# Designed miniproteins, single chains, continued (4), part 99

Each design is a single chain, and the fold is of that chain. pLDDT is the mean over its residues in the fold that is shown.

## One batch from the design tools (miniprotein)

Design m15425
Fold by ESMFold2-Fast:
Structure m15425 (fold): chain A 75 residues (1-75)
Amino acid sequence: MEEVNEIIDRILAYLERNGRRLTDEQVELLIKLIEEKTGVELTPEQRKEIRERALSQKGGPVSGEEFSMLILIIS
């Protein structure tokens, strides 16, 4: 079964491969969608790691629609 970390890693790998980053709003959406999908509340440490990794990617931000599409494809 896919764990929450696998979902995160797939999205982050996509961003890295395409040289794209998330916006602050998209990072918050990612966290909420993962919690909703898994039914598990992420720890403060997991939330910080996701925010730091997604926001620190080199390159331009993706659109909100593209971001949501990526999450839905992975889900």
Scores: mean pLDDT 72

Design m15426
Fold by ESMFold2-Fast:
Formats: structure tokens, C-alpha cells, sequence
Structure m15426 (fold): chain A 65 residues (1-65)
């Protein structure tokens, strides 16, 4: 099991709120399990399952900022 974290910020925060309901300033934990990833909101406890590819794309977009 591999775990990563990021904070929803900048333009990415707007996309995260629209697509997943995660608000700006929310700390999001990514847990990778095989070809899947689970995103967990610290503020709401909301969980969203996405593909590993989608989780990687989100992280790469944040790193590009």
C-alpha cells in the first residue's frame, strides 16, 4: 500500500471542488491499491475511488504549479 498527500490549492482546488466536492485548503490523502486509488478528504471524510492514472494526473497537475 502506497500513500501520498496533497492540499487542494490554486486552480486545481476549483477543479477538485467541481469534480469531487473537495474544497480549497482541504488536505487530500491518496491511497494506491493496485490499479486503483482512493482520495480521502480531511475536512469531510469523503472518499472517492479513481484509477491510479487519474490520481497520478491530479498529483502531476499540482506539482506543475
Amino acid sequence: MEVEEFTAKGVIALVMEKDYGFKAGDKITITYDGDKATLVSEKTGKKVEVSRETARSIKEAIEAE
Scores: mean pLDDT 74

Design m15427
Fold by ESMFold2-Fast:
Structure m15427 (fold): chain A 64 residues (1-64)
Amino acid sequence: DVDELIDKFKNENPFVGYRIGDYIVSVVPKSLAQTVLDSLKRAGYEIVEVRQVGDKVVIIAKAP
């Protein structure tokens, strides 16, 4: 469940590209969110969910 992944990671320190099952999770500062999204899209990742939590954004993607 995507909501369970967001709840799990929303309070973590920023990180990029943590794999859990079929998902790649990134937690990034809001200022870097678009850069990370663009990088994932260029790499062929499907963006499943993008959710802002305070000053951070949780990005959930699926690998191609």
Scores: mean pLDDT 80

Design m15428
Fold by ESMFold2-Fast:
Structure m15428 (fold): chain A 107 residues (1-107)
Amino acid sequence: AKEDLELALKHAQEALKLATDPEVKEKLQEAIEHLQKALETGDWESLQKAIEHVEEALKLATDEEVKRKLAEALLHLGRAGLKLGPKEDIPRYIGTILRAIGELLDL
């Protein structure tokens, strides 16, 4: 779980460095802030907000390298969700993982 969050943070930070679109950068900055809080506190709500902001950034991104880094971050966030989250949210995090894999296969 912690390793998945650390890998997600690394990929999100790499995406932010590559991103040129201000809207993508804003969503990535918000995702990184929530992800850092999730790593520090174990706060489930922060993990969920990080996932939402990464998904929003991925929808806005047009650059293939940025999309790849966002999809890699999303994969690790979904895996963290499966380990840390409530059982009711398992189908949601499986969906997040499958979406991330789909994006990576299309790149």
Scores: mean pLDDT 83

Design m15429
Fold by ESMFold2-Fast:
Structure m15429 (fold): chain A 60 residues (1-60)
Amino acid sequence: ELEDVDEEIKKFTENQVTAAELYRQQLLAGEKLPGPIVGEDDRRMIAEMRAEGVDVRVGE
């Protein structure tokens, strides 16, 4: 059902926002993700945060 697909996309977007918020808090605390699944996304997010004026450090 195409109409139902649109609803699913909206929920997916909202979940992304929530996940990014929690992930951002962990990075600000200087913690790293326990899983390497989002290695590149991790670095991209840190770069974006720094561009916003947040002083986030990468372990390497």
Scores: mean pLDDT 58

Design m15430
Fold by ESMFold2-Fast:
Structure m15430 (fold): chain A 98 residues (1-98)
Amino acid sequence: SLIERLIGLTLRAIGLQLDAERTKDEEKLRELLKELEELLEELEELAKVAPNDPLIRQGLEALIEAAEAIKERAKDEEIKKRAEELIKRAEELLEELS
């Protein structure tokens, strides 16, 4: 079901945000960033079929907050840059959905 998938992805985004806010472990931050990148790809696909669903916006907002937390906590400049690019990509999608 589309609604079940959207709910699942939104809850996943919130969970990743909480995990990002609770860790300073560099390897954990890399793993979380990878999961956020995969989550954004799924949200991009769902946005094509349900562009007006508020769960997509909620998922994207949580993803942006998680990526910001990773950017702030990461010591590796490459992780920081990847997080920043992910934030820009998610913000661009939010603007397209407006």
Scores: mean pLDDT 85

Design m15431
Fold by ESMFold2-Fast:
Structure m15431 (fold): chain A 66 residues (1-66)
Amino acid sequence: DEELEKELEKIAELIRKGEYKEALEKVQELSKKYGLSMSEITKKIAEILGISGEELERLLLKGYLS
């Protein structure tokens, strides 16, 4: 889905800029909109960023809490 891929790239850009809170909020929105787990969405974004999904999930949680 082209719309989904574009939204995933926007979240990847937010993560590159250190905007972890906004990135996490968009992951939650896409999870509800597309019926995908947050883990599935973060895995796709992690592939765009060239990191593991587990590492991305840790960054999002730590960044949001900071």
Scores: mean pLDDT 81

Design m15432
Fold by ESMFold2-Fast:
Structure m15432 (fold): chain A 68 residues (1-68)
Amino acid sequence: MLDVEKTARGLVEAARLNNRVALERAAQDLVEAGADPAKARELVERVWRDPETSVEEVAREIRELLEE
């Protein structure tokens, strides 16, 4: 089962560190949890481009993504 809060924290930290490998892994984890691959990639790219995105906001977006 995907730990949404842990994944959100990992995404924000990877974006801040410009760690592309960690960002790609987070996208894969979202897809394995049932997210649409294109939408998972869009979320990861959005977080990477927005350094002000909060962990709570990313966690909410992950939950919305998985509700599809």
Scores: mean pLDDT 78

Design m15433
Fold by ESMFold2-Fast:
Structure m15433 (fold): chain A 87 residues (1-87)
Amino acid sequence: MEELEKEIEELFEEIKEKLKDPAAQELLDRGYELLKQGKIEEAERLFLQALMLAYHKGQLSEEEFQELMKKLSEIAKLAKEKERLLK
């Protein structure tokens, strides 16, 4: 349980460190709060919006955008697994 939470936190911090735009970081923080509440699909939408915002502002390369998209997918997968284990 704690191991999954730690892995999610580490992936989230890696994404946040690469997104220096305050608006993108606000979307990430809101998504993380929803993730903690088990609202995984809503959290994924906010995370995607944060990455799209940074990408369209030219703050991420296409390679970085793809890498961060993979990290978001992993966060969502781990969060769903954690929710499954709690039921």
Scores: mean pLDDT 79

Design m15434
Fold by ESMFold2-Fast:
Structure m15434 (fold): chain A 107 residues (1-107)
Amino acid sequence: MVEELRERVLELLRRILEAKGASEEEIEAALAKLEELLANDPSLLALVAVRLALEAERLGDPELAREARELAVEAYQTIEGLSREAAEERVAAFIAEVRAAEAEIRA
């Protein structure tokens, strides 16, 4: 289950980088770095998925953003043992916190 979530987050990163016009070399380097990060700390998977959802929103891809948010929910359920409702609340809270922090930096 965690391995499937890791593969899904790597595929989401690939799709986002392709949408941004990254080269295959840049994509492979980014995937290798993320894979190493998640191998060292699997608990970061949900946080990475939330960050990818926000990046997909900035690219104007609502479907990719939805897939990334759903992955974050599933990651909190699988890794932290949260219910779906608790996982959805955790994801929403983290998105709100990131947006608030980014708005403060922009202001």
Scores: mean pLDDT 81

Design m15435
Fold by ESMFold2-Fast:
Structure m15435 (fold): chain A 100 residues (1-100)
Amino acid sequence: MMEAYQELALEIQKIIEEDPSLRVELYLAAYQLVEEKVDKEGIEKAKEILLSRFEAYKKTKEKLTEKTYINLKLLEKYLKEEIEKGEEIIEKYIEEKKKK
């Protein structure tokens, strides 16, 4: 999981470099996905799409800028923690459904 989030950070960096105006939209979208995991179920798909692009990006990008790296690190950590919590919530929700 840790490596997957590192690759997400790299993809975010690439998007910001190509079009800085998209930065706010990207951060808001990431925030929205984290907060609405239970409703979306799209977080897993979003991660997969970003990860596939990160593989191509890693071949061209050597290192992140210091400021971008710090901001993306914070976002990455937030996403990781919230996704893990969301998984626990979903698992408990399924258990309760079976419990009746």
Scores: mean pLDDT 47

Design m15436
Fold by ESMFold2-Fast:
Structure m15436 (fold): chain A 72 residues (1-72)
Amino acid sequence: SLAEVKEELRALLLEAGFDEATAERILAEIEAALRNGDSKRVREIVEELVARGVDGERLNRLLTALHIEISS
């Protein structure tokens, strides 16, 4: 479900050292960019998160799942 994928992404962000408020903001930005088809913004967010220590493989898997949920 959308809620389950969002909780997994939130957990990944918290694991990388982001606080709850920052994780919620980042999730909202990702969801908005995906809903708007803003591939450039999605790429910018992914690059920033990986640079800050987020696991890129886990992030990309969860973003694919989030995109599917949003598109359903």
Scores: mean pLDDT 85

Design m15437
Fold by ESMFold2-Fast:
Order: C-alpha cells, then sequence, then structure tokens
Structure m15437 (fold): chain A 60 residues (1-60)
C-alpha cells in the first residue's frame, strides 16, 4: 500500500492542477478511511495513470 500511495503521488505531480486536485482529494479520502483496501488505492493509481497518458497525448 505504501508503494501504491507513492506511485499515485508521483503520477499526480505530472497532472494539470485541476485534475491533480481531484485525485489528491480522492487519495486524502482513502487515507482517512479505515475501510479503504489495497484495491481502492490500485484503482486510484490506474485512474491517475490514465489521466497522465491522456494529458501527455494532448501535448504531442
Amino acid sequence: MEELVKEARELMARLSPETRAAFEQALDVLLSHPQATEEDFRRLVEGARDAVAEEEARKA
């Protein structure tokens, strides 16, 4: 889970401020929620990775 949080933050650093804010809020909710699972963090990482790929494709 530590590695997933680190990966999520690294991906979010590459996003536009608006998209990054949305993912940062989602991560904060997961970190403060005792019922959050590794699967929830993995889903957040996947979403952030997709967002980075989409933004980078638009720059090309």
Scores: mean pLDDT 80

Design m15438
Fold by ESMFold2-Fast:
Parts: C-alpha cells; sequence; structure tokens
Structure m15438 (fold): chain A 85 residues (1-85)
C-alpha cells in the first residue's frame, strides 16, 4: 500500500503531486475525524483512542516517505505550510 503510493509519487508531475498531497491529507484528516466521532458517539472511547494512535503513526509514516521520495514533494509540503501562516 504505502510502497505503491511511493512508486506512484515518484512518477508524478508537480501538479499531480500537489493534488495527491491535498487528497491524502484531507481524506486522512476527514476519515480520522469521522471514525473517532462515531466511536465517541457509540461510547467506545478506548477504541477511539487506539484508532487515533494507529492513524497518527500511519500518517507520520506516509508524510515521512513522501518527503524522502522527492525534493519536489518536500517543497510542496513546505509551501503548503507557509500558506497556512
Amino acid sequence: AADRLRQRIRSMSDDELNKLLDEILEKDNKRRREESEKLFRQGRWQDALDLQQKQSQRRQEFLRRFRDVSPVFQRIIDNAEALKG
């Protein structure tokens, strides 16, 4: 899964990398929020905490792998953070 994404990123253009980064980060954030919120609503607080921990670790791994794949990808991340203020 992660290795396939890494290979795909390596063959992508700057524009495609920007779109992929936005999609992955937004999709990951949205999914994490939705799943945690559902578990909290169901009273499954321990499951929600375990899910958050696992998702956080996976997200850090994805971001790290993306930075390591290409200097272009690192530049995109840095630019996105600068625009955030």
Scores: mean pLDDT 64

Design m15439
Fold by ESMFold2-Fast:
Structure m15439 (fold): chain A 68 residues (1-68)
Amino acid sequence: GEKDKEALKLLAYNLENVEKLTEEGKEQLIEGIKTGSLTGELREKALEVVKKAENKEEIIAGLKELAS
C-alpha cells in the first residue's frame, strides 16, 4: 500500500545520507525491515534487495524501484 511505499522511500532517503555502507549498518537495516511496518511480499522483496546488494547505491535503487 501507500504507507509501505512511503516507508521504502524513507529507508532509501536515510541511506543516501550514510557516507559508507558497513556490514553492521546493513544488518541493522535488515533488522529494521524485519521489525518495521513492511509486510508480505513487499517486505520479502525489500529484504532480498538489502541482502543481495554489494553497496548502498544498489540498495537505494532497489528500494526506490519497489516504491514505484
Scores: mean pLDDT 80

Design m15440
Fold by ESMFold2-Fast:
Order: sequence, then structure tokens, then C-alpha cells
Structure m15440 (fold): chain A 73 residues (1-73)
Amino acid sequence: SKEELLEEMQKVVGEIQAIMQQILASGDQEKLAQAEKLIAETQKRLDELLAKEDYEGALEALKELKERLKEIA
């Protein structure tokens, strides 16, 4: 359901925030810059997907962002 997809998206966002706190705690400014750029690009894509009510695509984009951020951390 739409409600289940939105709940799952919120959980993934929380996980992304935890990874970002780890990157921030590292003090590595180059990793932080890479992570912030990736987040900005994903936010733009998410805005387009959500405007089209593509909640499944939005969740997939968030999961992809999470995995790529884990590689940076």
C-alpha cells in the first residue's frame, strides 16, 4: 500500500541519516562533499518521482542512495 511504502521510505531516510552522521564524525571533508553531492542529486530525482506518485521508484532511489553512501563511509 501507499502507506506501507511511505513508512518504509521514512525508515530508509533514518538509516541514511545515521550513515551521514558517521561520515560527519570521520572529519573527512572529501567524503562529506561526495555524500552531499549524491544526496542533492537523489533529492532532485525524488522530487520528480513523488510528483508523479511513483512511490515504488522513490523507495528504490532511497535504497540505492543508502548503498552508495555506505561505500563512501
Scores: mean pLDDT 88

Design m15441
Fold by ESMFold2-Fast:
Structure m15441 (fold): chain A 93 residues (1-93)
Amino acid sequence: MTKEENIKKLEEEARKHLELARQSDLETARVHYGRAAAYALAIKNIDPEKGQKLLDEIVAEAERLGPYAEEVLRQGKELAPKIIADIAKENAA
């Protein structure tokens, strides 16, 4: 896949999880915000400006759930390397 196609797919996945978080209960919302943050961090590794903007949006929304903003970032950071590795593997094939 092209770099632009990868960014678009990652953004679509992040936006999908963000929307699911908005429609979910507290426990489910936390998981989806973490997933969205992971995709935003993966975008940041490719395009720092776009990734940071999306990450800031996700973190700001997650703060509305109370003390979960740090947990969302922690989960995002744990998941992002796997997403980045999967993209690198697909592009190398």
Scores: mean pLDDT 78

Design m15442
Fold by ESMFold2-Fast:
Structure m15442 (fold): chain A 85 residues (1-85)
Amino acid sequence: MEELKKQYDELVKLFKEYRRTLEEARRAIKNGDVEGLKEVIQRLKELYEKLDELIAKITDPRLQKAAEAMKESVKKTIEELEKIL
């Protein structure tokens, strides 16, 4: 139970980080900030690595599915942002 709670809290933390990073991406795009967009892409790549590490530790199938869905979303976001550069 405690382990599952820790994994859930970590996933929520990563989700909040992803949401904040998307807001920064939107701002960088709106302002034509190429350097800011590069920083956002780097942070998304770091987030992808953190999600991969978390997924390896998750044993709950519902939490694993949620984490994998977020990982796929992050990957697609990176690909779309790299096309804008």
Scores: mean pLDDT 85

Design m15443
Fold by ESMFold2-Fast:
Structure m15443 (fold): chain A 71 residues (1-71)
Amino acid sequence: SPRLEGWLAAGKTHLRDVFEQNRDLPLEEQRKLLEETIERLVRLFSTQLSPGDVERIREELEKYRDELLKE
């Protein structure tokens, strides 16, 4: 869905911004910040999206988190 893809793109952009601002932190602390960021985004998105769509976004953001942490 274009709407769902838009929310996911916005979430990924914010997650990358948090990652880039915290590159100098230990990997474990970076992971925690990204996990906390995903939880905040999921809470925000849950006001606008169905539970199923929120779960799909969570899964995709968690995959993206793991990709960022490999950089």
Scores: mean pLDDT 86

Design m15444
Fold by ESMFold2-Fast:
Structure m15444 (fold): chain A 72 residues (1-72)
Amino acid sequence: MILERAREIYERVKAALDPEEQKLLEEYLKDIEEAEANPEDRQSAIRLTGSALYLIGVEIQLELEERRAAAA
């Protein structure tokens, strides 16, 4: 379910991203999909970890910004 979780994060954040950032995250989703298809590939596992952490970081940042706006 790693790919599914990453897609959920992407869908949540993509509206706040510019087209170049969306393109970059789509490449990260592709990397996650490839890594999930090849779980024994150590390099794929490393790429998966990096991509997932980046997506989580973006989601957290946007959530904090939205909460600040709502609290005002």
Scores: mean pLDDT 68

Design m15445
Fold by ESMFold2-Fast:
Structure m15445 (fold): chain A 87 residues (1-87)
Amino acid sequence: TDAAREAARHYILGLKALNEGKYEEAAKHYDKALSALSRLPDTPGVLQLRSDVLSNKSIALKKLGKTKEAEEYQKKSKELRDKSLSL
């Protein structure tokens, strides 16, 4: 399995679900994208994509009323973005 292609595919499907108001479906796709990304080395590009996925998962969780969980994912997203810029 090409983990990078799998991550990108699920991220795109998550964005589509988010735009269609399918917030639980979006969150599931983001989880699959994160699982695929966890199998890749922490390069700047991988850290940036993980940051983007976590940020969009935070949005989906806020739409589902899971505010505290959403804040945790948003904080993690910012940490990974900062790390990607310092490499």
Scores: mean pLDDT 88

Design m15446
Fold by ESMFold2-Fast:
Structure m15446 (fold): chain A 79 residues (1-79)
Amino acid sequence: SEAEKAVKELQELAEKAKNSEKPEAEKLVKEIIEKVVELQRKQIEAGDLDEEKRKELEEKLEEMVKEAEENGLKEIFEV
């Protein structure tokens, strides 16, 4: 399924980030964040959610991405 492929791809990126030096890890973290945001957005568009609810979720995802970039995924994956 699309979700299974996405999870596998994210797991592979996370593993690379964990085993990479800081500069490369930061780049991989950013790629993971971007992919998570795209997957969530696609899920929202495919769902029967109201436009208002979709916008609210998109705003929350953008905030989480910003926080994760500042904290190296800590906000999304640890907290």
Scores: mean pLDDT 60

Design m15447
Fold by ESMFold2-Fast:
Structure m15447 (fold): chain A 57 residues (1-57)
Amino acid sequence: MVPEGFVLVSERDIVLDGVPVTERLYEHPETGERLLAILDENGNILDVVPVKYAPPL
């Protein structure tokens, strides 16, 4: 489950290791922390990964 205070900023369907999943990107507005939540086709959370994202210069 995603911690409180995080806001959904994007959602997309991807294929991860041959399995169709939904990727949700969350961001904390006060800290700038980002989390990726991976959900299966039934909406069950498979993983939540902290992300340090630096866009290309």
Scores: mean pLDDT 71

Design m15448
Fold by ESMFold2-Fast:
Structure m15448 (fold): chain A 65 residues (1-65)
Amino acid sequence: SIEEVKKYAEEVKKEFNNDPSLSPEQKQAAEDTIDYMVKQVEKGLLSVEEAKSYIDSVMDYLREL
């Protein structure tokens, strides 16, 4: 459901915002990515599962930088 992806988005945003090892630019990139994925699900262009998978992949990439 859209509620599931929104809840997941808030949890991931909280994790990234509370990570002192991440730059402000990395935190902004994370928020922009998450917000974009949620918006695509709301438009019916992306499934909840696809959005969560994509968010996970991008977040893993950002953490490795």
Scores: mean pLDDT 80

Design m15449
Fold by ESMFold2-Fast:
Structure m15449 (fold): chain A 97 residues (1-97)
Amino acid sequence: MSEKTERAILAGVELVREKGFENTTAADIAKAAGISRATLYRHFGSEERLKRAVRRGYGVGGASEGLMLISGASEEEARETGRRAALRAAAATLEAL
């Protein structure tokens, strides 16, 4: 997965955490990731693919973070584990499409 794709997914996950999935747009994700909307569409193909990847990343990342916290991990360790899980889940989703 490219560095720009990773930045877009992580930015999308953070925006969903802040304001919810329904209020998060491709334009918001592009701005937060520091890339153009054209670059975003070049890497994801469509807004639907972007939103699917972000939704999957948010769900898996959140579950991984929660499991780490229950297991006694620090908030920082849990957040880092969640970020890595989100990227892996989003990558798998993009490859399946």
Scores: mean pLDDT 81

Design m15450
Fold by ESMFold2-Fast:
Structure m15450 (fold): chain A 70 residues (1-70)
Amino acid sequence: ADSEELARAQRAADTVMAEAKKLGIKAKVTVVRSESGGRTLWRVLVYSPEVDEETRIKLNEIAAAAVAAA
């Protein structure tokens, strides 16, 4: 259901924020509703003002792990 997928996306977003905070990385995490193929899709978007490659790699790894665990 739409609400269940939103809840999973929120859990993933919360995990990304918690892990970024542990690493001292400044990040803004948002959950965005998107429509695709007649289905509602909830996406977790991660923004960091610090765009160095190492930080981007770490944030991508955290996001992938959080989404897989949610």
Scores: mean pLDDT 75

Design m15451
Fold by ESMFold2-Fast:
Structure m15451 (fold): chain A 74 residues (1-74)
Amino acid sequence: MSREEIEKRIEELARRMEEAMRRVPSSKFDEFVALAAEFTRLKREALASEDPERREELLRRMEEIVKEIERLAE
């Protein structure tokens, strides 16, 4: 997977996160902030990594975080 493909996958995940953020109730906003911070940390690690296996693991974990944020928006 190229760096450009990784950046595009991250951009799509970030877009999903932004859509979910608009629907997160105030009572769960602290949980959202914690998940968004972890997403940002994983994003930095994924963009810095040249190991394809490590990049895929980080992208998978980022997708799990986005799914958690989407669950908060229910």
Scores: mean pLDDT 82

Design m15452
Fold by ESMFold2-Fast:
Structure m15452 (fold): chain A 73 residues (1-73)
Amino acid sequence: MVEEAEKLKKEIEELLKKSNLPEEEKRRITQEVDGLVKAAKEAAERGEESMVRAYVEQLREIKEKLEKLLKEE
């Protein structure tokens, strides 16, 4: 599950590189993603599998929103 969160972070970073979003928006999204990955890792260390899944789902939603935005460009 933590591997999934790290994979999603990399995919989101690649989408941000391709997007025409303002740098401020890119920084905000990057900070949010970094926070979610950190939270997922901490939850995994505590054995909180359901919390890890919740954070991974939030990362997937961010990725899907960015993919839709890039597709409109």
Scores: mean pLDDT 81

Design m15453
Fold by ESMFold2-Fast:
Structure m15453 (fold): chain A 84 residues (1-84)
Amino acid sequence: SRLQEKLKEMINSINTEGEVKASDKLIEETLKLLEVVAEELNVPEEEVEKYKEIIKNASSDEELIKLEMELGVIELELAVEKVF
């Protein structure tokens, strides 16, 4: 699926290098959104666990805000595919 590849590329682009981490609240919210999107895309559990580790180690809030926006776009694309 093109959306699965898009998700993989987005998550692999997250900067995990740095002494600062994203806020716990934003990590928790992003993980919940990831689980919904990954389930709808039928992403294997092994890949979802890798994605969760990347999110938990994100170096800033800005990285996760960007990811949440892009996950929202995938959700919109999935909603359109369900109608058409």
Scores: mean pLDDT 81

Design m15454
Fold by ESMFold2-Fast:
Structure m15454 (fold): chain A 61 residues (1-61)
Amino acid sequence: SLEEAREKLLKAAEIIGLPEEFLEKIRKAKTVDEIQELVAELVEEIYRKGLYGELRDKLTE
């Protein structure tokens, strides 16, 4: 379960384009609680990137 959760989170973070520092935190996580905390951080970043992606499209003419 922990390994599956870690792998899923790593793939999601890579797709979202989070920095290597965040990926390293995921790799260092040894408990489900740590993974859950990192998931919360990823959700916040997804929201920011979602808005930024929309702005990027508006800058394309």
Scores: mean pLDDT 71

Design m15455
Fold by ESMFold2-Fast:
Structure m15455 (fold): chain A 81 residues (1-81)
Amino acid sequence: STLEQLKEAFRQLAESARYFGYPEETIKFLEEFANSVPKTYEEARELAEKYGVDKTIKTSVLLIILHYEGHSSEEAGLLIG
């Protein structure tokens, strides 16, 4: 299902973040995101801002959500800014 694909994508992102030495707060955010995937793009954006994650991680999270919601790469880029 789309939800299971989203969870797996965030688990993989968390693993990559840990491998590249991102802060533990960022890794914890991604792991919590994988366990409780936001139902909307706005919820995902709010959580990323609340956890104070860097722009690269925030953009990656938002792009994953938009991709699985069926948005094109061009459309997702416009939505993220």
Scores: mean pLDDT 72

Design m15456
Fold by ESMFold2-Fast:
Structure m15456 (fold): chain A 74 residues (1-74)
Amino acid sequence: SPRQQQLEQHALDLILRLAEEAARTVDDDAAGALIGRLLDVKQAALADPSATLEQVEAALQAVRDAFLAEVRQA
């Protein structure tokens, strides 16, 4: 559906932005691991046909924040 395609494109664009920002503060291996986690979260969020853009964005940002907190504590 057009809505599903638009949500997926917005999620992919956000993943790219979050990964680029993370790459400025973490090494390439950690940035790659974050991309993998964000792609998994995108797949899970978009499996819900009622998911909103705001819910998908919030889920991706929460996972990015948790990942960066883990990396900083390691």
Scores: mean pLDDT 84

Design m15457
Fold by ESMFold2-Fast:
Structure m15457 (fold): chain A 90 residues (1-90)
Amino acid sequence: MAAAEAARRELEEVIEEYAEFLYSASKDTLPKELHEEAYELAKEYARDVAEGRKTGKIVPRTAPEKELEERVIEAGRRAAAVIAAAEAAA
């Protein structure tokens, strides 16, 4: 149903935002050849955080990083609840 689709979209948007933030923070310290790999790792980490699996690969060191991480966790929990409710209502 539309509600479940909207929840999945919101989750993916927040994951992309967090991944872009992590990539932007790290790219200045990385060789150009590793920029593509760094973005993929950031996206993988953001998804793991959203799914409740903190891999320890990246540790938030600043308040903005911690706030984005908490927002991703919140979005993941909300999406899971909405999707489960929509499926149960069908």
Scores: mean pLDDT 68

Design m15458
Fold by ESMFold2-Fast:
Structure m15458 (fold): chain A 78 residues (1-78)
Amino acid sequence: SQAQQLIDQTAQDIAQAKDAEEARKAAEKGIEQLKPLVTPEQYEAIKGSAKQAVRAIERGVDPRRAAEAFRQSVLYIL
């Protein structure tokens, strides 16, 4: 429940990012808050999903679309 709320908030913050750097900062903040709530393996996988979302935004993908892909990926990891 708390992890799901943090994932939703992190995805929302990524979706509202003006550029890839803002999205990266939003993802890092959310992931740090998730760290004590997940296993080390889940944490590494979630970091990978965040890097993919930031890279997608750098390539011109809409932040909202990248955020939804991140959210779905993280929910699958949990």
Scores: mean pLDDT 86

Design m15459
Fold by ESMFold2-Fast:
Structure m15459 (fold): chain A 88 residues (1-88)
Amino acid sequence: MEKEKEYLEKAIKKIKEDGGEILSTDVSRVGKEYGAAVVGKTANGRNILVLVYEDTPDGLRAAREAAIRAVNKAGVTRIDEVRTIKVE
């Protein structure tokens, strides 16, 4: 619960600090690890995907699963930029 919120907040903050808007969010869990994905539109009109996960194989898998759902929810035809935030 708390890790899901923390990871989403990190990704949302990154997009908003750069003057972007949030289009969609998703969180997945693989084993004990969480991964969050946020799709946004930058101030320059580019579609950005921000991934937040623990630097483990399961964390990366969770982030990838969250990314697929977040991109589908956003309804965008392309992702122009991908950023990753690895957490402890």
Scores: mean pLDDT 85

Design m15460
Fold by ESMFold2-Fast:
Structure m15460 (fold): chain A 91 residues (1-91)
Amino acid sequence: MELGKKGLELGKKGYETGDYELARKGAELGIRGAQEGLRNGDAEAAVYGGLGALYGGLGMMRAGHVTEGTGYAIAGIGLLYQASLTFGIPF
């Protein structure tokens, strides 16, 4: 849960500010948190982590790192979709 929440917090800040380093860190922690949540049956960690990857990816795109940011945003969407299927959560 801790990684997912932190990933979302940093990813959202990176998106809001256009800070590439903050967005990238948020996306990385978000992916790790979502993967951990999916492995451990922690729906909150999976959702917060996936959102962190999505916001972080969008923040990287906003900062001009479009290719890298698009990759993280797509990964975040995929993790959220996997969480929806695994835990029955509508997004």
Scores: mean pLDDT 83

